# Ledger of designs, part 100: designed miniproteins, single chains, continued (2)

Each design is a single chain, and the fold is of that chain. pLDDT is the mean over its residues in the fold that is shown.

## One batch from the design tools (miniprotein)

Design m7474
Fold by ESMFold2-Fast:
Structure m7474 (fold): chain A 90 residues (1-90)
Amino acid sequence: AKDTWQRYMDLINDDSNSAFDIANTFVEMYRKALQGEISDFFQKYVKEKGSSQIFKDIQDRLRKASPTESDYRRALVYFVTELQKISTSS
């Protein structure tokens, strides 16, 4: 569960990862959420926002005709930050 969070942080900090690899990681997390194999942070996010809303938020953040690697990284930072807020909120 926490390993999934760390993986996202690692992806943000690895300049060798393409926009495509980053986007695929979002899709894989969403797929795992639907299968019930959810990390603690993602489980809280799904409970707060719902599965459809998570996917919508990812799509909305990537709302460009040609998303760049920078756009994907920015979307990833947003979701990691949202997961962190949910994790630390009382």
Scores: mean pLDDT 52

Design m7475
Fold by ESMFold2-Fast:
Structure m7475 (fold): chain A 89 residues (1-89)
Amino acid sequence: MVQVSVQELPLSPVLTATFTFEGPKGLYRATTELYEQYPGKAAVLLESKTLPVLEAQQDASGRYVVTVTYTATSSSSGKLFAVARLEAV
């Protein structure tokens, strides 16, 4: 099973996205992509990375959380979107 989460990020010198997933305890692999979209233009992929294999641990809300810091720097003129995909290993 593949879970996908998408969020808009505020423009910031440090780009961090936090994704929340539901799932049973197990081993998961996450992949993440950062996109920038300018008005009237197609979205541009800025960064793609695979995160280390994670064992799902529930937070205090009964969810598990993946936090990603991107190395790409944003210009101040586009909207930023972070996407994460989660797959069982």
Scores: mean pLDDT 71

Design m7476
Fold by ESMFold2-Fast:
Structure m7476 (fold): chain A 83 residues (1-83)
Amino acid sequence: SELLEKAEELVEKAEEYVRQGDGVSAARYALEGVKLAMEAIRTEEDKEEILRAIGIALRAIGQLVDAALIDPEAGTKALREAG
């Protein structure tokens, strides 16, 4: 799935930014990752792809939480946009 590949790349970027202590960039990439993973959950009919998308979404939400711990303003804004 193109959506799943892009979502994985965005989550990996968010994880890199969390390691660097860049909460603003981490929040931006993690939010986009959540959005694409949620779109994959809505559009995929294959159970295995849906479960993979759920896993990516959970990882991305974890990165949003980490981003909020680094930069509460950026992370909180992104968490609200994800919900």
Scores: mean pLDDT 86

Design m7477
Fold by ESMFold2-Fast:
Structure m7477 (fold): chain A 103 residues (1-103)
Amino acid sequence: GAAAALEEARRYLELGRKYFEQGDYEKAIAYLEKAYRLYTEALGPEHPEVARVLAELGRIYEAMGNRDTALALLREALERLERALGPEHPEVQEVRRRLEEVE
């Protein structure tokens, strides 16, 4: 059921965070990708929680020195936040400004 899927997604999210803290970026990415899939299926691709997982994936790729992949993931997270919150939302505008300044 959806409740069980959300609990499993949360568990994968926590595992991804733990592996990131341990410097195991490959495992962190694998678990966050599993969380991303389950949250997307349970909540829909436009839910803010899905965009948050994408932003965390971007953060890991940035830590690995893969700037291009990190920026692509953060831009996708921004686009999904725009769909969820609207392009005029202050948080969306701030994230967009920060992304444009990083490039």
Scores: mean pLDDT 85

Design m7478
Fold by ESMFold2-Fast:
Structure m7478 (fold): chain A 91 residues (1-91)
Amino acid sequence: SLMERAKKMVEEAKELIREAQELIKAGVTSTKDGIIRAIGIILRAIGIELDAENLLKNNPNISEETKKLLEEAIELAKEARRLAMEGLKAG
């Protein structure tokens, strides 16, 4: 269902935030491995953001609960991308 997809996107975006925070805390964003991981987080976050925006655009009759979950997934994905980008700038 769209609601289950939206819940999955929220959980995936939360995971990306955790991964970005762990990279920053470990101080490895200046290493080759850390840079590759940070770029991976950015690309995955962009993917969630685009997928969730596309679902909102193409499904005007979704429930308010599903809409809120998709909007939450977008905001969480943006935060994950911001954190990973900050880590890259600081390293």
Scores: mean pLDDT 87

Design m7479
Fold by ESMFold2-Fast:
Structure m7479 (fold): chain A 64 residues (1-64)
Amino acid sequence: MLEKAILRALQEKGSITPEELAKALNVPLEEVQATIDRLVEKGLIEKDEETGRYSLTEKGKEAL
């Protein structure tokens, strides 16, 4: 459930930080971070190392 909410937020905003996701979804940052780690492992999202922002991969867009 939280995984789909994060993917939808990224689809709407393009790129976002874990802190922005936690605020938008009203979920503790720890839960958002754990879910982000799983989504990166699955190849559904990717991190921009220079900005710290996450965005959808093509695979992530198809998962919506």
Scores: mean pLDDT 83

Design m7480
Fold by ESMFold2-Fast:
Structure m7480 (fold): chain A 100 residues (1-100)
Amino acid sequence: MEKALEVEAELSLYIASMSIALKFEDFEYLVEVAEKFLNFVKKNKDTKDPETRKILIESIDAVIEILKEAKKKSTDDSIKKKIDELIKELEKLKDEIEKK
């Protein structure tokens, strides 16, 4: 229960940082924060707590939408490729978490 709140707080900070970066079109920083988010999800993906699992899934969905918007706004092909790779890895992690 306490651990779920800590995970939710950390995920919320990543999402807030990415949303701010998207608004200011700082796509390089957005990708860096998304990579940190991905690593945090990987560390928590094997959770047995249903509440933490739900929070991870909802956060992954939110980040995928932010990344899709960033891809539409960015003109940098290198950034677009990194975004596509991040979306694929996040979708894979979501599937792994949902199977539990």
Scores: mean pLDDT 86

Design m7481
Fold by ESMFold2-Fast:
Structure m7481 (fold): chain A 77 residues (1-77)
Amino acid sequence: SLLEKIEKLREEIKKLEEKIKKDPNDIKALEERVKKLKELEKLYIDMSLAPEAALANDRRDEVLEKIEKIKEEEKKK
């Protein structure tokens, strides 16, 4: 069911958040979190849960900004 997919995806995102908390500059974990948040947004849209979809999109944008900032700092090396 869509509900089971959403719950499983939330658990996966939570595990990625724990990894990022231990290593805040783990680009692979950050990029994976962006992918999972995008998938979560799509599932919420499919269920007509617009506020939840919007929150997932906002969180994705925050992670993308962090990735961009880390990459810009790496370019200065």
Scores: mean pLDDT 81

Design m7482
Fold by ESMFold2-Fast:
Structure m7482 (fold): chain A 61 residues (1-61)
Amino acid sequence: SSTEVLNFVKEYLKENDTKFPQDSPEDITKFVQQVMKDELVPEELQENHGYLKKLLQKWFG
């Protein structure tokens, strides 16, 4: 569910005062698409909020 992943990422970025551009929805969409299509992220982990938080911290600090 790309919509659920997208919503999770948006809320995480808001709550964590991220440096990611908030006026660039395309960048968030690219991140979601990368997570959903990435062979290194198994399908069952794409909706794992704990795993997604670790990825976000790795990519955004």
Scores: mean pLDDT 61

Design m7483
Fold by ESMFold2-Fast:
Structure m7483 (fold): chain A 73 residues (1-73)
Amino acid sequence: NGEKLFEKGKELLRQKRYEEAIKYYTESYKQYKNTDPLKAAESLNLLGRAYFELGRVEEAQKAFDESLALYKK
């Protein structure tokens, strides 16, 4: 259930539990990847934010770029 994973990720991000948020957004992205590209893109955007907050700037940039590519579809 991608939506439940996505909402849990948002809760964890709000709590600044960034490593856990990454896991939930990654699983949400995988579930939406082939069914809902816009929700997959949103999961990647928030995944990028979690990486950025951890100082993992290269991983954040990759997630943001991938998210933007999905929004262009």
Scores: mean pLDDT 85

Design m7484
Fold by ESMFold2-Fast:
Structure m7484 (fold): chain A 73 residues (1-73)
Amino acid sequence: MEAKKKEEERKKKEKELIEKVKEHYKAMVSTSDLKKQEEMRKESDKIGERIEELDTEELRKELKKLNDEVLKS
């Protein structure tokens, strides 16, 4: 039971991180305010650190899909 909870928590953290990255990409693309862009860049660095910490294959696949989707739009 504990192992299942840990896996659910990991998936939840991955989903939260993916959603945060997705929101960050949308905000960066739509923002023309230089000050907000700089703040978003700092957030991007922190998000990148967390992605490297997790370093899961599933997370990388999901991030690649998000990046491709953002680039297509």
Scores: mean pLDDT 70

Design m7485
Fold by ESMFold2-Fast:
Structure m7485 (fold): chain A 55 residues (1-55)
Amino acid sequence: SAEEQERIDELGLELQREVAAYQAAHPDASREEVVAYAMALWRERLAEIERELAA
């Protein structure tokens, strides 16, 4: 749906900001650690959006 796509697009922008903030706070973090953080954050937020849209 249009609402679902809009929320997914918003999630993408939020993820970019959160990952940038994480990297700034943890400059010594490995690329693998950054990717793991990004994936975990993305899954959590996507699950929230899916629950919201299912209501």
Scores: mean pLDDT 79

Design m7486
Fold by ESMFold2-Fast:
Structure m7486 (fold): chain A 95 residues (1-95)
Amino acid sequence: MRAEFVIENGKLVQRRGELPEGLEIKQENGKWYLKIPEGWKVVDIIESDEVEQVVLEKGNERLTLVTPKGSIKKKVGEDVSGWIELVYDFRYEEL
């Protein structure tokens, strides 16, 4: 399964596909958040200005997120769960 979401200026401008069970998206106070269930690990963090591209994997599943720098407070190899703020674009894919 594949899903892509594009967020610009705090607004969801494009949505393609459906998220697997346990992944949820919400908006609160002009910000977008993705809920990540347990079992996901950080495999890469790419820093760029005030944002981080965070790559998470669970088995053969991958999430690529763009979050505010330092917001997830995790390092490569650590588990991530709960609500994560999105600055723009996230992608779900099966490997």
Scores: mean pLDDT 77

Design m7487
Fold by ESMFold2-Fast:
Structure m7487 (fold): chain A 100 residues (1-100)
Amino acid sequence: SMSEELMKELKKLAIETNEKILEAIENKDWEKLVEIVEEFLKKAEEIMAKLSKEDQEKARKELIDILNTLIEKLIDLKAPKEVIERILELAKKYGLELKP
């Protein structure tokens, strides 16, 4: 179905984004990390707008899990507090409430 193809597209976007995130973390390029997260959320919102309401809720929960995992990893790596706060603000801007 179109919804199944869109969900696969969102999953592919998440995988490609994770690869870029890992590279930015390795390079300690925090500005690039925030840009990658913002681009991901923008593209994810565009894909989600085409999904059924039920699939939008499922995708939203998956995005929250992805971002919570990223935040936990950044805390463990002792990333600058400002970087973590900027990612939390981006998530909030896209209507995603993360658990710190």
Scores: mean pLDDT 86

Design m7488
Fold by ESMFold2-Fast:
Structure m7488 (fold): chain A 95 residues (1-95)
Amino acid sequence: KEEEEAKKYLEEQKKEAEERVEEIRERALKAPDSLRTEIAEGGALELIEEAKKKLEEVKEKSKSEALKKAAEEALEYTKRLTYELIEELRREAAA
């Protein structure tokens, strides 16, 4: 079923985004405080561009509306996770 494939795709993309955000966090935390936010923002931009590219590929190659929606939700989820990471690091820098 197309809906089941879309759900599986979304869950896999969410898991990948979570893992990639943790890698960005680890990289930022190993950097000096003055560079931490910049490293996180750079990683966030790369991850968001990857998610946008995946959405474009799904829109071009697939006729499934469910899969297109799943790819769009994955992009929004990636944006939220990266925003939360940047906010967290900014809060720690201000403390």
Scores: mean pLDDT 83

Design m7489
Fold by ESMFold2-Fast:
Structure m7489 (fold): chain A 100 residues (1-100)
Amino acid sequence: TGLGRFIQGYNKLYRALNRYREVNPEEAEQLEKELEDLLLQIADAIVNGDRQRARELLEQLKELFKKIIERLGSIDPDVAKEAEDGAKTIIDYLELLISL
């Protein structure tokens, strides 16, 4: 299901953040909080039918994902690739929901 794919992507991102937490726990906690806050705001925008707000927040989410992937690319390229795949899955799902 679409939700199942989203959860799988989210699990990949959380594994990546857990890997980063081994190197920089304070920044990993901040990135996790930013991720959760953005996802909640996107969900609220989608539920309320605010497509413009949802798209703006989605762009912020893409930037956050790039930051996470870049941080991990220098530490663990394999985990960075998993994070990239997870990010793509999440973005594709949210874009589909916003387009409906």
Scores: mean pLDDT 88

Design m7490
Fold by ESMFold2-Fast:
Structure m7490 (fold): chain A 81 residues (1-81)
Amino acid sequence: SSMKEELEKEFKEKLEKIKNEEDRKELIEWAADRYIEYHKDWPLEEVQKVLERADEAIKNGPDEEHREELKIWKEKIEEWL
């Protein structure tokens, strides 16, 4: 849990420094890279369940900005698999 808490804190600190959409994209890609590091030893099936939930949020979420962020995040995770 400490790793997740540290990542969430760092993400929030970086989010406060975002000045444009490119910075936001870089932050999301950074978050995806941290997720990969944290979950490198997780079973593939568990990671796939997270990706399925992300797909559902991308398809059905009401906020286009959050959907695009999830898409960037998902694409980075899929590159790792």
Scores: mean pLDDT 77

Design m7491
Fold by ESMFold2-Fast:
Structure m7491 (fold): chain A 93 residues (1-93)
Amino acid sequence: SALELAERALELAEKALELGLKAMKLAAEAGDKELLLKAIGVTIAAIGVKFAAELVLSGRIKVTEEEAERLLREAERVLEAAEKLLKEAEAKL
């Protein structure tokens, strides 16, 4: 269902937000300005997906299953980006 897809998107977005914030902290500690800007971008994207998923789950916006599937795909992409940036930041310390 669209709600189950949105719930999964929320879970992935919350994880991406946590990893993005960790990557920002480590990039700042490493003095890597380019990595810090990338981590900020991924963190903002995670906040956006989280907000959209919460609007769907609260019933404030109604979406089709196709729209909910696109939201889940965006959550997956943002999480993958956050995981890659965190690994890169950890390798620089």
Scores: mean pLDDT 90

Design m7492
Fold by ESMFold2-Fast:
Structure m7492 (fold): chain A 83 residues (1-83)
Amino acid sequence: DVEEIIERLEKIREKTKNPLVREAIEEAIEALKKKDYLAAYQYLSAAISMLEMDPDADEEIIEELKEILEEVKKLAEEALKKK
């Protein structure tokens, strides 16, 4: 459910104080609203990479973003299978 993924991302963005990570999550949300799952995947991958470079980053947030990334990847794959 794309709406549920967006809600989860909005909660993570609210908890995130890094402005670059917040921007990447916001871009991912906008991509999901446009059904551009590949763009959403790319923005989420960037957000995760930025957080993994921060030694003070919350591991739980990183794990939840990785879970969302896998869900978005499945949506992108399903979109490619539809004729």
Scores: mean pLDDT 83

Design m7493
Fold by ESMFold2-Fast:
Structure m7493 (fold): chain A 85 residues (1-85)
Amino acid sequence: SLEELFKKIEEKLDEASRLGTRLHLAGLPDDVLREIGARMRELRSKLEKLKEDYKQGKATRSQFENLLKEAEDLIAWLRAREAAL
């Protein structure tokens, strides 16, 4: 369901946030931390727009699937960074 996709996106963004915090504490370079912050802000902005569209019955399954994919790609990138520490 669209509701389950929405929930998965929120869970993935929370996971990315926890990973970002760990990388910050691990002492990654400031430019990398700024890039992480920028990507997180963009995805959270997209999620807020999608929440509004969902409330109005305007959200499509493709929009949810695309945002989920973007969140998963960010997590994969963050995990690769963590593994390189």
Scores: mean pLDDT 84

Design m7494
Fold by ESMFold2-Fast:
Parts: sequence; structure tokens; C-alpha cells
Structure m7494 (fold): chain A 98 residues (1-98)
Amino acid sequence: AVEATVLQRNIAAILLVIGAEIDLELLIRKEKVTEAEREAAKEDVRRALEAVREVLPDMDESLRKAAARALERLAEAAERAGFEELAREARELAERAR
């Protein structure tokens, strides 16, 4: 069903945001981080933001609220990791989800 497919994609986008936040939290805990690890973490954030942008117009109110909260947490983690531009993009997307 179309409705089930849309819901699955919406949930998957939110899970990508949560996964990217977890990856950043793990990165922040490391005393030494390689450039490859930093680039991989940035790419995970970019993919999560892109996934949410694509599905956001089709999200219902409850999923939009969940997405906004997940994006706010991602923005905080990205800022602590030093990814200021990605943190800004995540906050802008969270505001659009409200």
C-alpha cells in the first residue's frame, strides 16, 4: 500500500537522524579522531538531512514532531563535534518540521 510505503520511508529518515546523532556522540568520546572518521560522520549527517528533506512534506503531525526532536538532538551533537554548518542545517530543518 502507498500509505505503508510512505510511513516506512518517513520512519527510516528519522532513524537515519538518530543513527547520525549516535555516530557523532561516539566520535566526540574519542580522544583521537582520524580525518576519515570525521568525513564518514559528516556524510552520515548529510544523508540523514537529505532523507528528511525528501519525506518532510509527506509527514503527519506526530512524525513531524518526532523528526523535529531528533533533528534538534542531531544539531547539538554536530555542534559539539565542530560541524557548525551541518548543525545549522539540522536546526533549520527542525524548524521546518514544526
Scores: mean pLDDT 85

Design m7495
Fold by ESMFold2-Fast:
Structure m7495 (fold): chain A 98 residues (1-98)
Amino acid sequence: SEAIELAIQGGKEAIEGGLEAMKTSKDKKAILLGIAGSLGGIGAIFEAEKLKDAKSAGISAKSGGLSALKAGKLAKSEKAIKEGEQGLKLGKKAVELA
């Protein structure tokens, strides 16, 4: 399913963005949002691969991507911002196609 594949990719982007923000910043808010982004991405992959729930996975990728984007902005990391934006975008598309 295209929606499942988009949710998995969005989840991966949210994980990478969250981790990059955490690596880049010592700001506690950036770290907490990075953790939230990475956990949201892990949830998206689990929901897509194990539960076969494209809509829930897309929502998790969208939420994780947004958290990673916010973390990236606080961390001033262009890489984390772009990865968070991709997680958010791919998660939204997964929800639309589910």
Scores: mean pLDDT 92

Design m7496
Fold by ESMFold2-Fast:
Structure m7496 (fold): chain A 100 residues (1-100)
Amino acid sequence: SPTEKKMREIFKKIKEIISEMVNAIKNNDKKKYDQLFKELEKLVEELANLLEDPKARQELLKVLEELKEKLNKAKTLEEAVQILVDSLVKMDEIVTEALS
């Protein structure tokens, strides 16, 4: 469907943004990281709005909120990278189930 195509396109962009955020963390580029994080929030919210199942929408938004909380508490570069990777895995599971 056109909606499924749009969801796949947005999720591809989310994966690209998370990869760029990991690179920004490794390069200590705080300005780039903050810009990318705002883009990530917008893309996740856009993706959530395309999910027909209210529970899947709520789960996706919860992953974003937990990501924000965990990143604020992260004390090392390694912790921040792992938090981003773990959140991407959770988002992938939600999107894959929604597209099935």
Scores: mean pLDDT 88

Design m7497
Fold by ESMFold2-Fast:
Structure m7497 (fold): chain A 101 residues (1-101)
Amino acid sequence: RLTELLREMALSIARAAKEWYEKGYSPDSIAMTAGLIAHGFLHDLADRSSTEVSAALNAQAGATAKRVQEAVYRAAEARDFEALREELLNIAGQTAAEVES
């Protein structure tokens, strides 16, 4: 379930980033917004989780948000949102593995 929720977050961010780019938002604005969404999502999950899972989610929130922001920035600069989808799914999988360790 956690892995599936994080995958759904990744796909939603990838779609939103492409749509924001098509609407004319800058790579910096799109990347920052994507990072904030990822950070907020992980904090919301932490608040609704057991103490152990909550601590792990909060520990990963900043690092995951930074990786998401960097991935979205590169994709927007390169105009490669297919690569972004794959990279965000990889980030989601790694975050789930760290939390479930």
Scores: mean pLDDT 84

Design m7498
Fold by ESMFold2-Fast:
Structure m7498 (fold): chain A 69 residues (1-69)
Amino acid sequence: SMSSRSASLTSAGMISLSIGDYDLASDNLRKAAAETEDPKLKQLLLQAADYARQGDADKARQLVKEADS
């Protein structure tokens, strides 16, 4: 589970992704990853950030959903 700060940054990243701002989405997801010491959660958020930067919104959303479960 994410901290409130990590969750807020993840939400900001998802909003940025939905409006097509892939750079901002990637930045927010990387910041969310920095707020956690859980290696699995960090890996999923960093992978989501990489897909967001590539414009792969579907894969980024899938990884964020997995991180939030």
Scores: mean pLDDT 83

Design m7499
Fold by ESMFold2-Fast:
Parts: structure tokens; sequence; C-alpha cells
Structure m7499 (fold): chain A 75 residues (1-75)
């Protein structure tokens, strides 16, 4: 679902912070921004081009957004 897509976006943005608190907080902030972009893409049904160019999603995140949208549309 959408929550699963947002969580995966956070994981995709995860870098090994080398046990630095600042690294963990930076990851969380970036994850929130990416999760918001993923949610917007899923809810609006934007084209792949729009998601990639304007929302900054990579190919894996675009595929995840499509799968999340497919699950929503199933019902």
Amino acid sequence: GVEEALRTADELLASEPKNEVEGAKLFTAAGIERAAADLEAVLKGYSDEYMKELLGLNDEQIELAKKARERIEKW
C-alpha cells in the first residue's frame, strides 16, 4: 500500500551513517521528503516522466509507486 511505498522510499534513501547521529537525522529528513514525493505521485497518478523529472524519483521508486497505485486501484 501507500504506507509500504513510503517506508521503502525511506529505505532506498538509507546510507550507512557510520554510527553518526547527524547521519541518522539527515536520512530521516530526506526520507520524509522522498516519502511525501512518493505519496504525491501515487495519489495523483502522475506519469513516469513527471515523477522522475519533477519529483526526483529514481526508476526503482517509480516502479514502487506504480505497484502501490495498482494495489489501490484493485479496489
Scores: mean pLDDT 54

Design m7500
Fold by ESMFold2-Fast:
Structure m7500 (fold): chain A 86 residues (1-86)
Amino acid sequence: MEKQRKEEEEKLKILVEIVLKLNEIATKILNGELTEEEVIERAREILKLAGEDKEENAREMAKELINNAQEALDSLQPLLAQAKAL
């Protein structure tokens, strides 16, 4: 059925767009290029692509993105410390 195939293709396109935007946001957070407000705005754009309209969800997503970026940095700290000790 044409409708099912188009829905599948559209979902894949949206998913790819979301993943690319998430990677861009994460990279910019790690580089200190985005403020919390700018992360919230980008999270809102991602949620709109996913068909969500709740602004509270955008703030929650922004907090998770910032926290995940910080956790990634923290996970690398032992390796960086070991390299500096050598």
Scores: mean pLDDT 71

Design m7501
Fold by ESMFold2-Fast:
Structure m7501 (fold): chain A 65 residues (1-65)
Amino acid sequence: SELEELEKEYEEQVKKLMKEYLGAETEDGALRAYLAGRVEGAKKLSEAIRKLKKEYEEKVKELLK
């Protein structure tokens, strides 16, 4: 249950980062942003997701004690 909640929170935060760095939550919007030259946004998104994944893994490990 708590592990499931952490996983859901991680996925939710990933979606939030996509909106912040690409400015879109739809397929068409994301494609438009990418074609408009949001390459730097995509790089920052990747780095932010990598950090978030590390934090998620550490929280899971701590819960298991």
Scores: mean pLDDT 74

Design m7502
Fold by ESMFold2-Fast:
Structure m7502 (fold): chain A 83 residues (1-83)
Amino acid sequence: MQTVMDAALELRKMIEEGVPLEEAVNEIVKKYGLNVTLGALRSLRQELKRSSSPRDQELATQIDSLIDQLQSQIDQNRQSQLS
């Protein structure tokens, strides 16, 4: 839980500093790994969906797409373990 919160805070800081979302996510994956990054993105998405800001709603939609991509990578890694 704490590691997911740390990753979410670092991800948010990178976005606030103007790092593109995809690059920020890649850096968090390198530091924390896919599962922790997925948790951080889900946490951030829930926070953004509670915002009335159009910018936050648009960012939440972009995060939904990234969650799908990371989930696919996790599923592919599981298939490799079964091979």
Scores: mean pLDDT 77

Design m7503
Fold by ESMFold2-Fast:
Order: sequence, then C-alpha cells, then structure tokens
Structure m7503 (fold): chain A 91 residues (1-91)
Amino acid sequence: SEEEKFLEEIVKRLLEAIDEIIENGYSPKEAFQKGREVAREALQKGASVETIRKALERAYDEVLKRDLTEEQRKQVEAFFAGVFLEIHFAE
C-alpha cells in the first residue's frame, strides 16, 4: 500500500517532468539531463531501481496515449534514456 503510493508519486513526477520538457521546448540533450535529475531525485528519496523501472513503464504507457509531434517524441525518448542511464549505474 505505501509502496504503491510511492510508485504513484514517482509516476506523477515523471509525467510532470515530461510536461515541463514539452511546454518549455527542451532540446533532447536538456531532456536527457532532466531524466537523469529526476531519477537521481527518486533514488535519493529511497526509491529502488525496480520501483523506478515500474514507474517508467506506467509513465511510458500514459505518454503513448498522447498525440506527440516527432520533436516531442524525441524529447520524451531522450528523457527516458536519461532515467535509464541513471538507474543502470545505481547502487
């Protein structure tokens, strides 16, 4: 129950970051760096790699429902790549 609430909070944070990236027109490089930042934040708050991975899957499924431009799709993919890189090397 508490684990599910924490998972939902991470999903919400990922989606908020994606909205920020799209609204502010981030470059893929800036989106990638934002992904690393958000993943690092979640890890510092005590999220496991497994919890962040599950949150990524839920956020990705939610984003697939959106009518994204090619540019926005590249921004979102760069963001997710940043998250994946940060958790891949997490202790």
Scores: mean pLDDT 86

Design m7504
Fold by ESMFold2-Fast:
Structure m7504 (fold): chain A 109 residues (1-109)
Amino acid sequence: MEVLEKARELAKKADDLTREAIQGAVTVYVMLELLLQKGEVTIDEVRKRAAEALGVDEVSESALNAAITYLEEKGLVKREGDKLVRTASPEEIQAELERVRAALEAQLG
């Protein structure tokens, strides 16, 4: 929770490019948490959870699409209509979640 709170604070002070990058990274983090717990998640559920984590009404569609593409290119998820399905093991999802957390913590201080 603390890393997401720091991301939210930084996003409020950031320029548009940095804010977009933070929204993308937070969306990846939220997506990985949901996929670790459920194995399948709707894009609408991701959008809602990412917006809550960032303290905004809506997450950028560009940031959301970038996050989906990032995880698809890593072979961790597959998009099936309005859903994202975990294609990797829970252990691989957990490893990526910890990597993303560490990267966010390093960027936020």
Scores: mean pLDDT 81

Design m7505
Fold by ESMFold2-Fast:
Structure m7505 (fold): chain A 90 residues (1-90)
Amino acid sequence: AVEEIVERAKAEIKAIVSNPEHAEGLIAALEAGVEALRAQPERRAEFRERLEEELELAKEELEKETDPERRELLEGAIVALEALIEVAEL
């Protein structure tokens, strides 16, 4: 289940983010977030709340962003945040 969520998110990030270094950074952040959730199960609710806050801020920033490269980064970040929230809900 967790691995399926992560693999889907990685594929989506690679499809959205044309800059390979940016895609790699987002994937690394996603993987680090999964490990943090696994390492601290007692803090999952707190971590999920912060992820939901970051997701809303990223969505608001995306609506205002006109730079194509930064829009791709924000869309990739949203994918990563949504995947981490799904993992936190398991």
Scores: mean pLDDT 87

Design m7506
Fold by ESMFold2-Fast:
Structure m7506 (fold): chain A 94 residues (1-94)
Amino acid sequence: MSHLPPELQEKLLEEVRRAEELFLKLSKEKVEKLKDSPDPVKTMEEIVEEVIAELRKKKRYLEAEILEIAREGWKTRNEEEALERMAEAVLKAL
């Protein structure tokens, strides 16, 4: 059950999409590390951390926060809480 207004859902999806696009762009060279990694999960966590740090350095704070919330949601398997936290971050940035 989604308790988010349709307008906020649309904005949330758009911002998540932008965060994903930036992640893919910034991680493109970093994902090569996964091919030779003895621990792909740990290497992926390091890549995500590096991308979040780069986004913060570039003052892309909303996208960095969305990726951090998504990472925590993935680790805890609490997607509903992650979506609510991302929606709050988007609302505060508006």
Scores: mean pLDDT 74

Design m7507
Fold by ESMFold2-Fast:
Structure m7507 (fold): chain A 55 residues (1-55)
Amino acid sequence: SELEALYLRKKTALTVEFFKQPAMSDKSLTPELKAAQAELKARLAAIEREYEALL
């Protein structure tokens, strides 16, 4: 469905933006990397919840 494709694109775009962050690109920043990964997970869960609300 077009809606499913739209939300897949939203999740992909979010992941790409997070990987542009210094914390995600510099593996030496371990605490910052963990925080960024947790934030990405939370934001992806929010997008999934938004999608579920539209079904």
Scores: mean pLDDT 77

